Designed miniproteins, single chains, continued (2). Designs and how they scored, part 29

Each design is a single chain, and the fold is of that chain. pLDDT is the mean over its residues in the fold that is shown.

## One batch from the design tools (miniprotein)

Design m4984
Fold by ESMFold2-Fast:
Structure m4984 (fold): chain A 83 residues (1-83)
Amino acid sequence: MEEKKKQLQEIIKNSIESNSTGEAAAKAILEGIAKYFGAPSKGSEFWPHLEEKLKDDPELAKWIEEVLKQIAAGVPYEKLKLE
């Protein structure tokens, strides 16, 4: 669980560093997370598949949702709560 969070933090940081902020960064993060869990990044299947992979780790699921919510809201990288 701790290891998964660390790997996801790296995906998020790399996506933000490559895309600055905004929609491009949010899309890159979603695609990175989708790839990590083997989930489709498009459509309504993304979240159900991700929740299935994370059903035994609700804290990690909530953390991912909070990070994605911040990015979608346009919070700049230096103000993101990544840990």
Scores: mean pLDDT 67

Design m4985
Fold by ESMFold2-Fast:
Structure m4985 (fold): chain A 57 residues (1-57)
Amino acid sequence: DTLKEILEVMEKHLGEKLTDEKELEMVNFAELSLGLPVTGVASKELVEALRKALEEL
């Protein structure tokens, strides 16, 4: 739910539909941007950081 909720917010913000492939790319880029290891698995910390980044945009 949390990850899907964040992705829905990003989809609305970007104005485009996100696929599973795009979703994974976003997670990987967020991990890199935050200095976290790139695992492709969204942690709670990553999801919260991504949400905050979206709010600050």
Scores: mean pLDDT 68

Design m4986
Fold by ESMFold2-Fast:
Structure m4986 (fold): chain A 69 residues (1-69)
Amino acid sequence: SIEELRKEARELIFESASYTVKAILYSVKELAGENPEENRKLLDEYNEKANELGRKAEELIRKAKELEE
């Protein structure tokens, strides 16, 4: 249903936001000079996860719009 697609999209958006916060924390550590190479890798990993979840949420929102009419 449209309602289920929107609910799933919201859940993915919140999960994506969580990964974005983690990426920011790793970015701060990298900028502070704390294990820069390791923290850069983690920053990239969490940004990739956030972007993937965001894209999935966008697709679900598109499907919900198509089903409205």
Scores: mean pLDDT 86

Design m4987
Fold by ESMFold2-Fast:
Structure m4987 (fold): chain A 64 residues (1-64)
Amino acid sequence: MTEEEREAAIKAMKDHYMTERKLDEARAEERAKAMLDAQQTARAMLDAGRSPDEVGRALTAALA
């Protein structure tokens, strides 16, 4: 993922959290970054042949 793609994804998720969840900008940005990082970790784990159960546990830990 390019730096521009990462920033665009964070902005889109941040806007969604602000409009749908009525989070303030700082909280929305933190959640957007955490979600994107968790998604990238999940993809890397799946590419490495990790089980879906292991991926699920990693995502739960990252987003908690």
Scores: mean pLDDT 74

Design m4988
Fold by ESMFold2-Fast:
Structure m4988 (fold): chain A 84 residues (1-84)
Amino acid sequence: SSERKKILEEIRELLKKAREYLKKGEEEKAKELIAEAGQLIIDKFEEEITPEVQELLLEAQEAIRKGELEKAIELLEKALELLE
């Protein structure tokens, strides 16, 4: 659907911007965008969250908590690939 495609593109754009902020050393801005991306996956794809996607989301949340923000981005990108 057009709505599904729009949401996937929005989440990918958030993760792209987060990576750009990390390259600039703006860690708090990156963290906010990563958290927003993860929350959008949960809110918009709740019925499509397989055990594999749920594990990636939980690992991403732990990576955010630990300040491992590049790892969090990679985990969320993997979750998005499974939702395509």
Scores: mean pLDDT 87

Design m4989
Fold by ESMFold2-Fast:
Structure m4989 (fold): chain A 74 residues (1-74)
Amino acid sequence: IEEAIEKIAEELGMSEEEKEKLLKALDNIEETIGLLFILALNKGNKKFLDLLAKMGGLLRQGKSLKEAVIEIAE
C-alpha cells in the first residue's frame, strides 16, 4: 500500500509532506477522501478530481480503501 501511495503521489506531483498526510489519513476513508478533495481544490488539478472519482467508484463496488488505492496506482 505504501508503494501504491508513492505511485499516486508521483503521478499527481504531490510533495513529501502531502504524501505523509495521505499515509496518515489512510486508516480512515472519510479523512482520506477529505484530504484528496482539499488537495484538488488547492491545486485546481484535474488529476486530483479524476483520482477522487475513481476511488469513489471502487469503494461503491465494495472494495476496501487499501484495494482502491492499489488499483488507482495501476
Scores: mean pLDDT 69

Design m4990
Fold by ESMFold2-Fast:
Structure m4990 (fold): chain A 60 residues (1-60)
Amino acid sequence: SEREKKLLEKFLKNEADYYKKQAEITRRVYEKTGSERYKKVADELEKKAKDIEKQLEDFK
């Protein structure tokens, strides 16, 4: 239904925003520590956010 679609869209938008913020925080840890582990995690979180953003494009 239209209502369910709008609720799902809002949920996905919030999820994408969450992963973007977590990626930024993790990337700052990488920048301060030089730890490749944190770089990898930041890259993965950013990819997850982008994948959700791609899914959102298909909703219109």
Scores: mean pLDDT 86

Design m4991
Fold by ESMFold2-Fast:
Structure m4991 (fold): chain A 118 residues (1-118)
Amino acid sequence: KKQKIIDEFIKILTDVLKAENLANMLKNAPSDEEAMKLRKEIAENLAKVAEEAGLEEAAEYFKKAAETGDPEYFKKGVEIMLADPLSPVRIELLLRTDPSKEEEARKLGEELEERLKK
């Protein structure tokens, strides 16, 4: 049932990832079909972010979430990405998932990435 899948993705985006803009995008989708399409695009975009950061396991979970629509795969990908408190991937997620915080998050992201390169 499409609505249950959408609701579970919204919950993960809100409660785990704190990505309110993406959660609102799914909530405000004009149809279940469009919401399922947006859900797939979100998961595919996060898979690319995870690959660029070298987190292949998280990327694989996001790819499976995009293909199957299973929110459990999406949740596992997000949890892996957020497990390291100094992970540049955590900041990259914020930069790509919340455009309203882009400039602030970018500056903090650059600072934390420099710490991790030491």
Scores: mean pLDDT 68

Design m4992
Fold by ESMFold2-Fast:
Structure m4992 (fold): chain A 89 residues (1-89)
Amino acid sequence: DTLGARSSPSETTAKVGEEVTITVTTDRSDNLTVKVLDENGNELASVSGSGSSVTVTFTLTEKGTHKLTVVVTDSAGNSSGSEVTVTVY
């Protein structure tokens, strides 16, 4: 089966050092691992949760537009990726 997942918001703004919160919603309840990767593939945050919704929080310290990848993986090894754009000012 394909894991259906969405990250919200898909686009947001933040001030330097302000917390950014992304909620990942899946189409089924499972044990989930969520990773937030920067444009270079470096891990900014990782969180584990259970259910169909997991919240991850991180901060960015550089001004500019950041294209981040959010990857969610279930207990069976199925994964889904989405892009989140954060503009820091």
Scores: mean pLDDT 81

Design m4993
Fold by ESMFold2-Fast:
Structure m4993 (fold): chain A 85 residues (1-85)
Amino acid sequence: LVKEEVTVEKYTPGVYDPNPEKFNVLDASYDAEKQLLTLTLDKSANVKVGDKVRVDAGLPFIGTVVSVETDENGNKVVTISLKNE
């Protein structure tokens, strides 16, 4: 998984949003056995636990944010569960 190939947008089921909130991805890692995607997003990302996001990492999917932590630089480390696809 390459961070430059990953796009993340806020997703609201059943609602068409022509200007969805886009998050800048600084780092990305995937744990295939746990089906968890960990992303580092910049500090401007307005994301919280329980939010749904549309992720495009070559294969588009919808995940649910299960964890949000702030790193030493103020960036948001977000864990996304793909089991809710």
Scores: mean pLDDT 73

Design m4994
Fold by ESMFold2-Fast:
Structure m4994 (fold): chain A 90 residues (1-90)
Amino acid sequence: ITEEDVERAVEEAAEYLEKNFGIKPSEEEKEKAKELAKEALEEAYEKYGPDVSLEKLRDIAIEIGKKRKASPLTELLAALAVVKLREEEK
């Protein structure tokens, strides 16, 4: 997974939230979500390896977001992005 993949996944998650829920994340929230998604993937793979469950990966993203005092929307964006990237890894 490249940084470009993470960036695309966060942008797609933001677009999904806007189109389906009318929620438009700020540029700052999207940038923070990219940082959180990268950290969550690195931590999950280090502790659990590539077979980490989607549920555990999502939980790790949320936990990192809370530690960094991210907004709930930033946490959600990061969680959605890491799940999407994990599902695309075949």
Scores: mean pLDDT 77

Design m4995
Fold by ESMFold2-Fast:
Structure m4995 (fold): chain A 80 residues (1-80)
Amino acid sequence: GPLPGATTSNEDFAEQVRKAVERAFKERGVELTPEQREILDLAAEKMKNASFEDAARILHTAARAIREGKSVEEVKKELE
């Protein structure tokens, strides 16, 4: 069973979410482009220092940008 006292940090949460999103795209047969991977990395980096509510918003913005084919620069502006 899970050990009591294991703290899930925002950094651990961000990395788990990043891996889950990347896996979801792979399961759809979609290979992430280098730009889409940079968007995901940028979102994860923002999430590690954000509140839970902000982390959810950051992830939603990044996922939508990847689906819409937005550039890394557009995502940077939206995550400002």
Scores: mean pLDDT 71

Design m4996
Fold by ESMFold2-Fast:
Structure m4996 (fold): chain A 67 residues (1-67)
Amino acid sequence: MKPAPLETILALLNSPDPVLQALAARGMSEEDLRANLGRLSPRVLEVLARDPRLSAAKRAIVREYLA
């Protein structure tokens, strides 16, 4: 997948729409995702933990944070 610019990702994270927040997480690198997990609402984190469109590695990062 193409890496998204960080500024675009941050704009999506500021959206109240959980779908746009999930899109932001899918566009992040694993490092950027770890750094920004606290910016995602708990509901978005729960959705991301089970999202089949997110990579297995990124789902593991989200699950580790939620544990």
Scores: mean pLDDT 72

Design m4997
Fold by ESMFold2-Fast:
Structure m4997 (fold): chain A 60 residues (1-60)
Amino acid sequence: MKVKATITKGQGVNVTTGEIYKPGETVEGELVSETSEFIVLRLPDGNLVLLGKSGVELEE
């Protein structure tokens, strides 16, 4: 499922590169995993991004 995630507080992390996403930034990708605490998105390049569920707004 393709989703758009907007970071509202805290930060997101690209698990492969270590790139940090900050509040106000958006990440688009495929939702591959969701827990009570975190979501994991797969970017178009195949890299995974870990986001805190309480600090992100999902669309789709």
Scores: mean pLDDT 79

Design m4998
Fold by ESMFold2-Fast:
Structure m4998 (fold): chain A 67 residues (1-67)
Amino acid sequence: AEEEEWEKIDELSRFVAEEYQKLQAGEITPDEAEKRVLEKGKELGLEDQARSMWKAVQNGLAAKAAA
């Protein structure tokens, strides 16, 4: 049961990483990336995890912009 949940979290994490790479490459907008991540989270039943992961990405980008 927990292994199945970890598989879904791993899938979500890989998806977030792919969307982040596309955002860094200028292939998608921040709003589009956030929408895709949240939709994937909802599909997997991990909406809160998806929001948390994307918020961490946004905070990292904001920190880089402020430096």
Scores: mean pLDDT 77

Design m4999
Fold by ESMFold2-Fast:
Structure m4999 (fold): chain A 78 residues (1-78)
Amino acid sequence: SMEEAKREILELGRQAGELILEGKFEEALKLLQEALDLAKKNNAPPQFIADLEATLKLTKEALEKKWSVEEFLEKALA
């Protein structure tokens, strides 16, 4: 159902956030991609999709540039 999809997307986002705080960017990236795919399939609001895409891009950059958690948070909160 649509409500079950919303709960799954939010849970994936929460787990990805926890992984980011642990410095596990590669694992977080996989969950963010799954959340984004589900959000698109379930016609989530455009702003929500844009926010997920922004977080995914930032997480990918953190992995590629070998950022610390502190560097990620500095960029995310800027």
Scores: mean pLDDT 86

Design m5000
Fold by ESMFold2-Fast:
Structure m5000 (fold): chain A 64 residues (1-64)
Amino acid sequence: TQQEELERKLKRLDEAFRRAKELVDQGRYQDAFTVLAEAHEEAGTDPEVNEKVREYYLELTKQS
């Protein structure tokens, strides 16, 4: 179903965010944002996906 497809996309996006956080911890900011950007392109532009990506970028930029 469309709902199951969206949930799968959000799960992949969550996995990408975890990898991006690890890259940020290593000082690899460009690689971290590239991982999120690629995951966002794969997940598409559903409002739920876009909101989740926005929150992830915000969280990564709070990391010092």
Scores: mean pLDDT 80

Design m5001
Fold by ESMFold2-Fast:
Structure m5001 (fold): chain A 78 residues (1-78)
Amino acid sequence: SMEYEEKKERVLKKARQLLEIEKKVEEEGKMTPEEKAEMNSLLAEINSLVEEIKENYPEKLEELEAELKAVEAKIRAE
């Protein structure tokens, strides 16, 4: 489904952005209010999209979770 692929791409993109901010915060040893707000916004958007996928494409949830873990592993290794 094109709708599923679009939602998946949005989830993966937002997850990458969130993880990159987390990595920057860890490296700098500080979190600005702006970074905290952005992380909270990204997390809320990810959760909303994942819930839509659970409702409309429950058979795809395992695949999505595997791809999210792969993204996290890649960013943490860099």
Scores: mean pLDDT 84

Design m5002
Fold by ESMFold2-Fast:
Formats: sequence, C-alpha cells, structure tokens
Structure m5002 (fold): chain A 62 residues (1-62)
Amino acid sequence: SEAAVAAAKARIRAEVADEAAARWAEGQLDSYFAANPDASPEEIEALADAAIALARTFEASR
C-alpha cells in the first residue's frame, strides 16, 4: 500500500503540470490512505485516476 501510494504520487507529478493541482491530488491520496491503511493497490490506483482527472480539470480552468 505504501509502495502503491508512492507510485500514484509519481504518476500525479508526471501527468499534472500545475504544482497546486498536483499537491491537491497527492493530498487526496494521503487522506484516503490515512483513513484506510489497508486499502488495496487497486483502490489507490482508482483514487489516483480520479484525482488526476479532477486536477487536470483545475489546470484547464487557467
């Protein structure tokens, strides 16, 4: 799970150019993992996909 969170954060940095949007998306992963420490890698990846999509929407608004 920790490795899955680290990999998801690396994906966020690679796919989201705006630093504020990327930090928001990373924060979503951190909050979810803190509340769900037994979350599967698949759950972390699904959350990362959703967070990246929302972060890109935030980027597009600029």
Scores: mean pLDDT 79

Design m5003
Fold by ESMFold2-Fast:
Structure m5003 (fold): chain A 57 residues (1-57)
Amino acid sequence: GPRPALLRLFDVLQEEGFAPRDADVSTDEKLKLAIIRGFSRIDDPLERQRLVDRARE
């Protein structure tokens, strides 16, 4: 599944302070929700794009 790519994206969000260290990422569904919650904290759409690009590298 897409779990390794999603974990990289979550890690980037966590490093940038948009996702808490203790977020429940035990399932793919919970991981996706944690990522959505992280992005919802980012007001600047350019910053969202930069984080996605960083996770894809």
Scores: mean pLDDT 78

Design m5004
Fold by ESMFold2-Fast:
Structure m5004 (fold): chain A 59 residues (1-59)
Amino acid sequence: DAKREEAFKYAEELVKQGYSLDEIADILSEKFGFSRSEAKFIAASAYLKLMGDTLAPLM
């Protein structure tokens, strides 16, 4: 949904800025109103996507 898509894009920007997974989860929870667990899942998903994209040329 649109809210989750926006949160995911925002999380990707925070990962690029060097925020930790827990910091991103806190920000997403406060800004978008997600539960801590849901915010952490979104943050982890964004982190894994960016790490996967970084490692893709090695595969």
Scores: mean pLDDT 76

Design m5005
Fold by ESMFold2-Fast:
Structure m5005 (fold): chain A 78 residues (1-78)
Amino acid sequence: AEEEAKKYIEKAKQHVENARTALAAGDLDAARKHVDEAIKNVQKAIELATSQEQIDEIGKVAKEVVDTRDAVLAAEAA
């Protein structure tokens, strides 16, 4: 059961990394798409998390998602 939450956490981390890479390259469409996917994976991880360790990891990833989203939105608004 905890395996499923872990997979969504890992997918969210990968999408955050991909979004940051796309943002650095100026590809705002790709960056936004990866942020949206990261949000979806964080939401699924929260639904499935059963341990404090998973909750703490999700919280860390969620902060990275928010920071990356805000950077993409700022770039889109410029």
Scores: mean pLDDT 85

Design m5006
Fold by ESMFold2-Fast:
Structure m5006 (fold): chain A 70 residues (1-70)
Amino acid sequence: MSNEEIFKKGRKIAQNLLAALNSSDPVVRKLAQKELEELGITKEDLEYLLKAKLSDKKAIELAKKIVDAM
C-alpha cells in the first residue's frame, strides 16, 4: 500500500473515531475512547492527522499505526 493510500485510509478512520468521540450517545463515546486507548493514541493525534499534509512523516507513521491496527 502506498503512503498516499495509507494516509487517506488513516484519515477516514480518524474522522470516524472523532465523530464517535463527539457523539451525543455516552456509550458510543466510551467505545471510541476505549479504541483510542487500545491503539495508544489520543484525540489530539486524530485531530493532528486530519490537519496534516501528505509530506508530514509523523502523520504518515500515525496513519500507518491506525490502519495496521484495524
Scores: mean pLDDT 82

Design m5007
Fold by ESMFold2-Fast:
Structure m5007 (fold): chain A 75 residues (1-75)
Amino acid sequence: LAEEVRGLAERIAEAVEKGDYQKAANLSTALALLLVGEGRFDLAHRATKRINEYIDAKDPEGVRAAGEEAAAELA
């Protein structure tokens, strides 16, 4: 689960770097659904809020950091 969260966050960051904000938003939704499916409702809300803030800021490193923070809560 933690590695899957990291993988999705990396893909979101890459989409932001390429200016593909629609793909970044879709992948952020996929991350939320992954965490919701695992019963991690509070983490899904907090992590995707933070990731979406970094997508809006066009900050791929912020996305990666938010993904690492979420993954650490799963370890």
Scores: mean pLDDT 85

Design m5008
Fold by ESMFold2-Fast:
Structure m5008 (fold): chain A 104 residues (1-104)
Amino acid sequence: GEAAAKGAEEAAKGAAEAARASTGESVPRASGSAMGASGSATMAERYAKQGNDELAAENAEGAADSAESAAEAAKRGGAEEGAKKAEEGAKKAREGAEKARAAA
């Protein structure tokens, strides 16, 4: 569960960076996705602490999906560096989810 929770936190941080780097019409979409990633990361941490590796993994995958959405919004606004951080965070969340499922 720890790996899933840590990966989800990285996805939330990357999504937040994408939202901060976004401008104009991309801001609402990137900010909404960053909020979604943060919520999923919080749930992944809670389930990891409860020893529910499967639900921790599922929420880490949710954080990754939200971070990828934030990256797409940031790219539309020209914020490529923020988008890259969100994509790297999403990858870590998916790797953490895979490790949590393997340990379950």
Scores: mean pLDDT 83

Design m5009
Fold by ESMFold2-Fast:
Structure m5009 (fold): chain A 92 residues (1-92)
Amino acid sequence: SLLEEIARQFETAAELLEKASKLSDPVERDIFATLALLQLTVAYLAAKNHGLDEVAAEIERLRDEVVKLIDQGKYEEAAKLTREAAERFRER
């Protein structure tokens, strides 16, 4: 299902954010964080392209929260939020 595809994209983003949280080099950390945000953008576009406007809006809100956590250096918290979102999309 599309929600299962979106869940997989969120799981990949969570793994990238967990990787970022373990890196001491800020440049490498930013690269992994950027790749995670790209995965969330892909999920958003998938929802929009299938006319799931409410799901797309939820993904956009979640992405904005992840961006705020990244800006605060809270990569572990961002990963947890993203992983919990993946589980919710998978359960639907």
Scores: mean pLDDT 89

Design m5010
Fold by ESMFold2-Fast:
Structure m5010 (fold): chain A 58 residues (1-58)
Amino acid sequence: GPAEIAALIEEIRALGAELEAAGRTDAVQKGQNAGVRALLDGASVEEALRVALATMKA
C-alpha cells in the first residue's frame, strides 16, 4: 500500500546516500522507480530492494 511504497522509497534513498553525496541523484531516482515498479508487479520488499540496488550499481 502507500505506506509500504513510501518506506521502500526511503530505504532506497538511505542505501543510495553515497551516490546522492556524489551528485548521482539520477541513479537513486532510477533505483527508486525500479524498486517501486517491482513491488507493484507483486515482488516482495526484499526483491524490490534487490532490484533497486542492482539498478543503482548500473
Scores: mean pLDDT 81

Design m5011
Fold by ESMFold2-Fast:
Structure m5011 (fold): chain A 67 residues (1-67)
Amino acid sequence: MVVELKVGEEILITSSPEWEAIAKALGIRVIRSENPVALALSIPNSEIVAFSADFEGSAVLVKAVEP
């Protein structure tokens, strides 16, 4: 999967349906992935601003930065 972000755009990548529901409730763009960390690391010109992992899955919040 290829993900492109605009500078300052935030996206939540998660394997957890609970985190997907929370992101949608907060108005945060969300992508479901079985490997959220690998997908997050594949996004160019971005930083990981938050990470959570529990029994039900993981969630990574990624923010696009200027190159």
Scores: mean pLDDT 75

Design m5012
Fold by ESMFold2-Fast:
Structure m5012 (fold): chain A 99 residues (1-99)
Amino acid sequence: SEKDKALQEYNKAKSELSKSSSGKELVDALNTALTGDAEDIDAAAKTIADLVLKEGSAEAAEYGSRAFRAISIYSKHSKANLAAAATLEVTAERLKEKA
């Protein structure tokens, strides 16, 4: 199903993020977004953006964006998750421009 595919995409993105130097904090923020409300999603997106900017990893920002897009498929807070994904996509592009 589309939800099963989204869950697989989420798990892949989460697995890749766990390999980064801030992996634990990135995964903890994603878990907060997955189980939280719109305010928790916005806070988690900000935390992830701050961590990936500090790390300088465009790849981590891209995986964060993919994770939020996947969550948006099965979450009732689709708009908040899509906004989070868009923020991290912009963060990834800015990091690529600096490389």
Scores: mean pLDDT 84

Design m5013
Fold by ESMFold2-Fast:
Structure m5013 (fold): chain A 90 residues (1-90)
Amino acid sequence: SEQQARDYLEKAREALRKAKENFEKMKQYSDNPELTKKYAKEAIAYADAAIGYAELVSQHPEFAEEARRLIEEARKLKDEATKLYNEVLS
């Protein structure tokens, strides 16, 4: 239903917001390996959740464009978090 599509889109937006928050904390605590690892895992997990929820509505005509933008932004954040994690802990 349209309401279910809207609910999934809201979950995608919230997951991406949490991914961004954890990514910022990862950068803030980049000198602390334990906190960097914790925030990296959370950022990646929330980015994956955002992608998953957005994919559920990506074929809905009204929401397809926003869903694609959320997926692209979450994928970019996941890639950047993974790169920073590897650089800080290598």
Scores: mean pLDDT 87

Design m5014
Fold by ESMFold2-Fast:
Structure m5014 (fold): chain A 65 residues (1-65)
Amino acid sequence: MQAQLERDVAELRARLEREGRLDAIERAEAQPSLLLQLMELGVAEVELAVKRVVERKLREREERE
């Protein structure tokens, strides 16, 4: 289980690093357990997905105005 959590954390961290979310990685590294790190990175991934949807909708509105 711990080895799988480490892999999941590393995969999320690599994705967030590619997206320039170093702030989220730093917050996750401050967490005392791998599970809490995974939760922190998971929240950042969801925030990134929501931001992409919002940015797309804002562009659609700007084009129609």
Scores: mean pLDDT 75

Design m5015
Fold by ESMFold2-Fast:
Structure m5015 (fold): chain A 97 residues (1-97)
Amino acid sequence: SLEELRARVDALAASIPNQMVRDLLREIFDYATHRPTTLAQEIALALIRAGVEFLSKYAKELTEEQKEEVRRILEELAELDPSSRERVEEALKLLGL
């Protein structure tokens, strides 16, 4: 379920010592689960896209096990909600996964 995937994101984020990486992981998952419906979400998405190089640098701070868990969570999201597939693919690309 979506709630189980959210709990897995929170558990994964709690295992990451860098606050910025935790916040970016949650933000990317939120983007993947929702179409941007607020100006704040659209601005966040624009900043994330502008910061692709920055995100790729932070993705290097994740362990291989953490990266695989991120991939699994996002792929399971796309299986639960096929309409999220394009957003999931964008999120994985932004993370360099």
Scores: mean pLDDT 67

Design m5016
Fold by ESMFold2-Fast:
Structure m5016 (fold): chain A 93 residues (1-93)
Amino acid sequence: SAAARELEELKARLLAILARVREAVEAGRFEEAHRLLTGEGREAIRPHADNPAVLALLERLEPPLRELGEALRAKDREAALAAIARMEAILRA
């Protein structure tokens, strides 16, 4: 129950961060998108790193997160938005 509530709260926080990342990407602000992921995204996850359900979620997010990082470096808007959409789908599952 407590672990499930923690997971749902983290999912909601990550979805809110991804919405802001998507807005930055759509505006061509790839550096801002990267800072949101590596700053606020990392900080949101850090307190929950000992929760097995959170670790399982992070394992599922790792491939599209890596693709997003590559797309942001390449300034590839379409690839970045596709990776964000996959992460959002995982978080809403």
Scores: mean pLDDT 89

Design m5017
Fold by ESMFold2-Fast:
Formats: structure tokens, C-alpha cells, sequence
Structure m5017 (fold): chain A 94 residues (1-94)
């Protein structure tokens, strides 16, 4: 049981590390394209926002908080304009 708990914590840490590595690559691509190619900037912004929500869901301690974050992401995804997507990605990059 203690070894199983350690295995879950190690798996969580590895997932968070992979998300962070992918976010760093996407942040670089977003910055490069932000003023050159708005369409590509929006595509990278969507991916950054998705991974940030996935990271927050993994880090959340309760199932209720995980569900709340998932609902917030779905609502944001349905209603966000291109400008709001870019702004949200910029806030995440800070």
C-alpha cells in the first residue's frame, strides 16, 4: 500500500514534468508566431490553455475541484474569441 502510494505520486510527478516540457515548447512557438502569424498564434494558444487546465486538474487534490476545472475549460473553449485565447495564453506564459 505504501509502495502503491509512492508509485502514484511518482507517476503524477512524471505527468506534470511532461506537461511542463510540452508547455515550454508551445510557449516558444506562441511567442515566435504572435506577431507573424495570428492563425498559428491562436492554434498554439489553444494548446497552451488545454495543457494548463490539464496541469491544474492533475494538481487538484479533490474530485470536486477536478470537475470544476474541467467544466471551466469546456465553458471557456465554447465561448472564447481568438483575442481571448491569445490573452489567456499570454497570462499563462507570465
Amino acid sequence: EEEAEKGLEEAKEKVLKLIEEELEELKKKFKENKEKDKKKAVEYAKKIIELEYEKEIVEAESLEEKLKLAKEYEEFKKNASDEELIKKAEEIIK
Scores: mean pLDDT 81

Design m5018
Fold by ESMFold2-Fast:
Structure m5018 (fold): chain A 67 residues (1-67)
Amino acid sequence: SVEERQKEVEKLLEQYRQDLLALGFPQDEIDELIKQVKPIALKLAKEGVDAEDAVSSALSEVLQKKL
């Protein structure tokens, strides 16, 4: 369901946040990245994209724009 995909997106983003913190990235930079990625990933999940693909696509979009 859409609700299950959105919950999975939120879980994946929280895991990603924890992984970046463990790698030594600054918390403020991680929070800003997640803030930009989350609405894109949730929109894709609502449109039928699998949660992992939604997160990966959103991350790619945000990171490519930042480069």
Scores: mean pLDDT 84

Design m5019
Fold by ESMFold2-Fast:
Order: sequence, then C-alpha cells, then structure tokens
Structure m5019 (fold): chain A 64 residues (1-64)
Amino acid sequence: SDAEIEALEAQIAELQAKLAADPNDRETLKRFRELMTQLMVLRGEAPEFIERVERVFDELLELG
C-alpha cells in the first residue's frame, strides 16, 4: 500500500502544479478531488472527514 500512496502523492503534486497554472481548470480540479479522496481512504481517515472534504470540492466545482 505504501507504493499506492507514493503514486497518488506524485499524481496529486502534478495536478497541484497544473491548478497553480490554471486555477479554473474544472477537469483537473475533479481529478484532484478523486485522487485526494483515494489518498484519504488509503491513509485511514475518518469517513465523516472525507465526506466533509468532498463537499468542499463539490462547492468549488459548482460555483465556477
């Protein structure tokens, strides 16, 4: 599972760099959200915390 966490962290870092260049890239933001959720699940974060983070991303994606 450590290899999966490292792979997700690397992909998240690339998506963060892309979002820094284009903060309004909704497709990149959606992908970033999905990978962050996967990372939080693999790290054993509480489901309620994961749901809270997902709601924040949903609001960002809806607001434009």
Scores: mean pLDDT 78

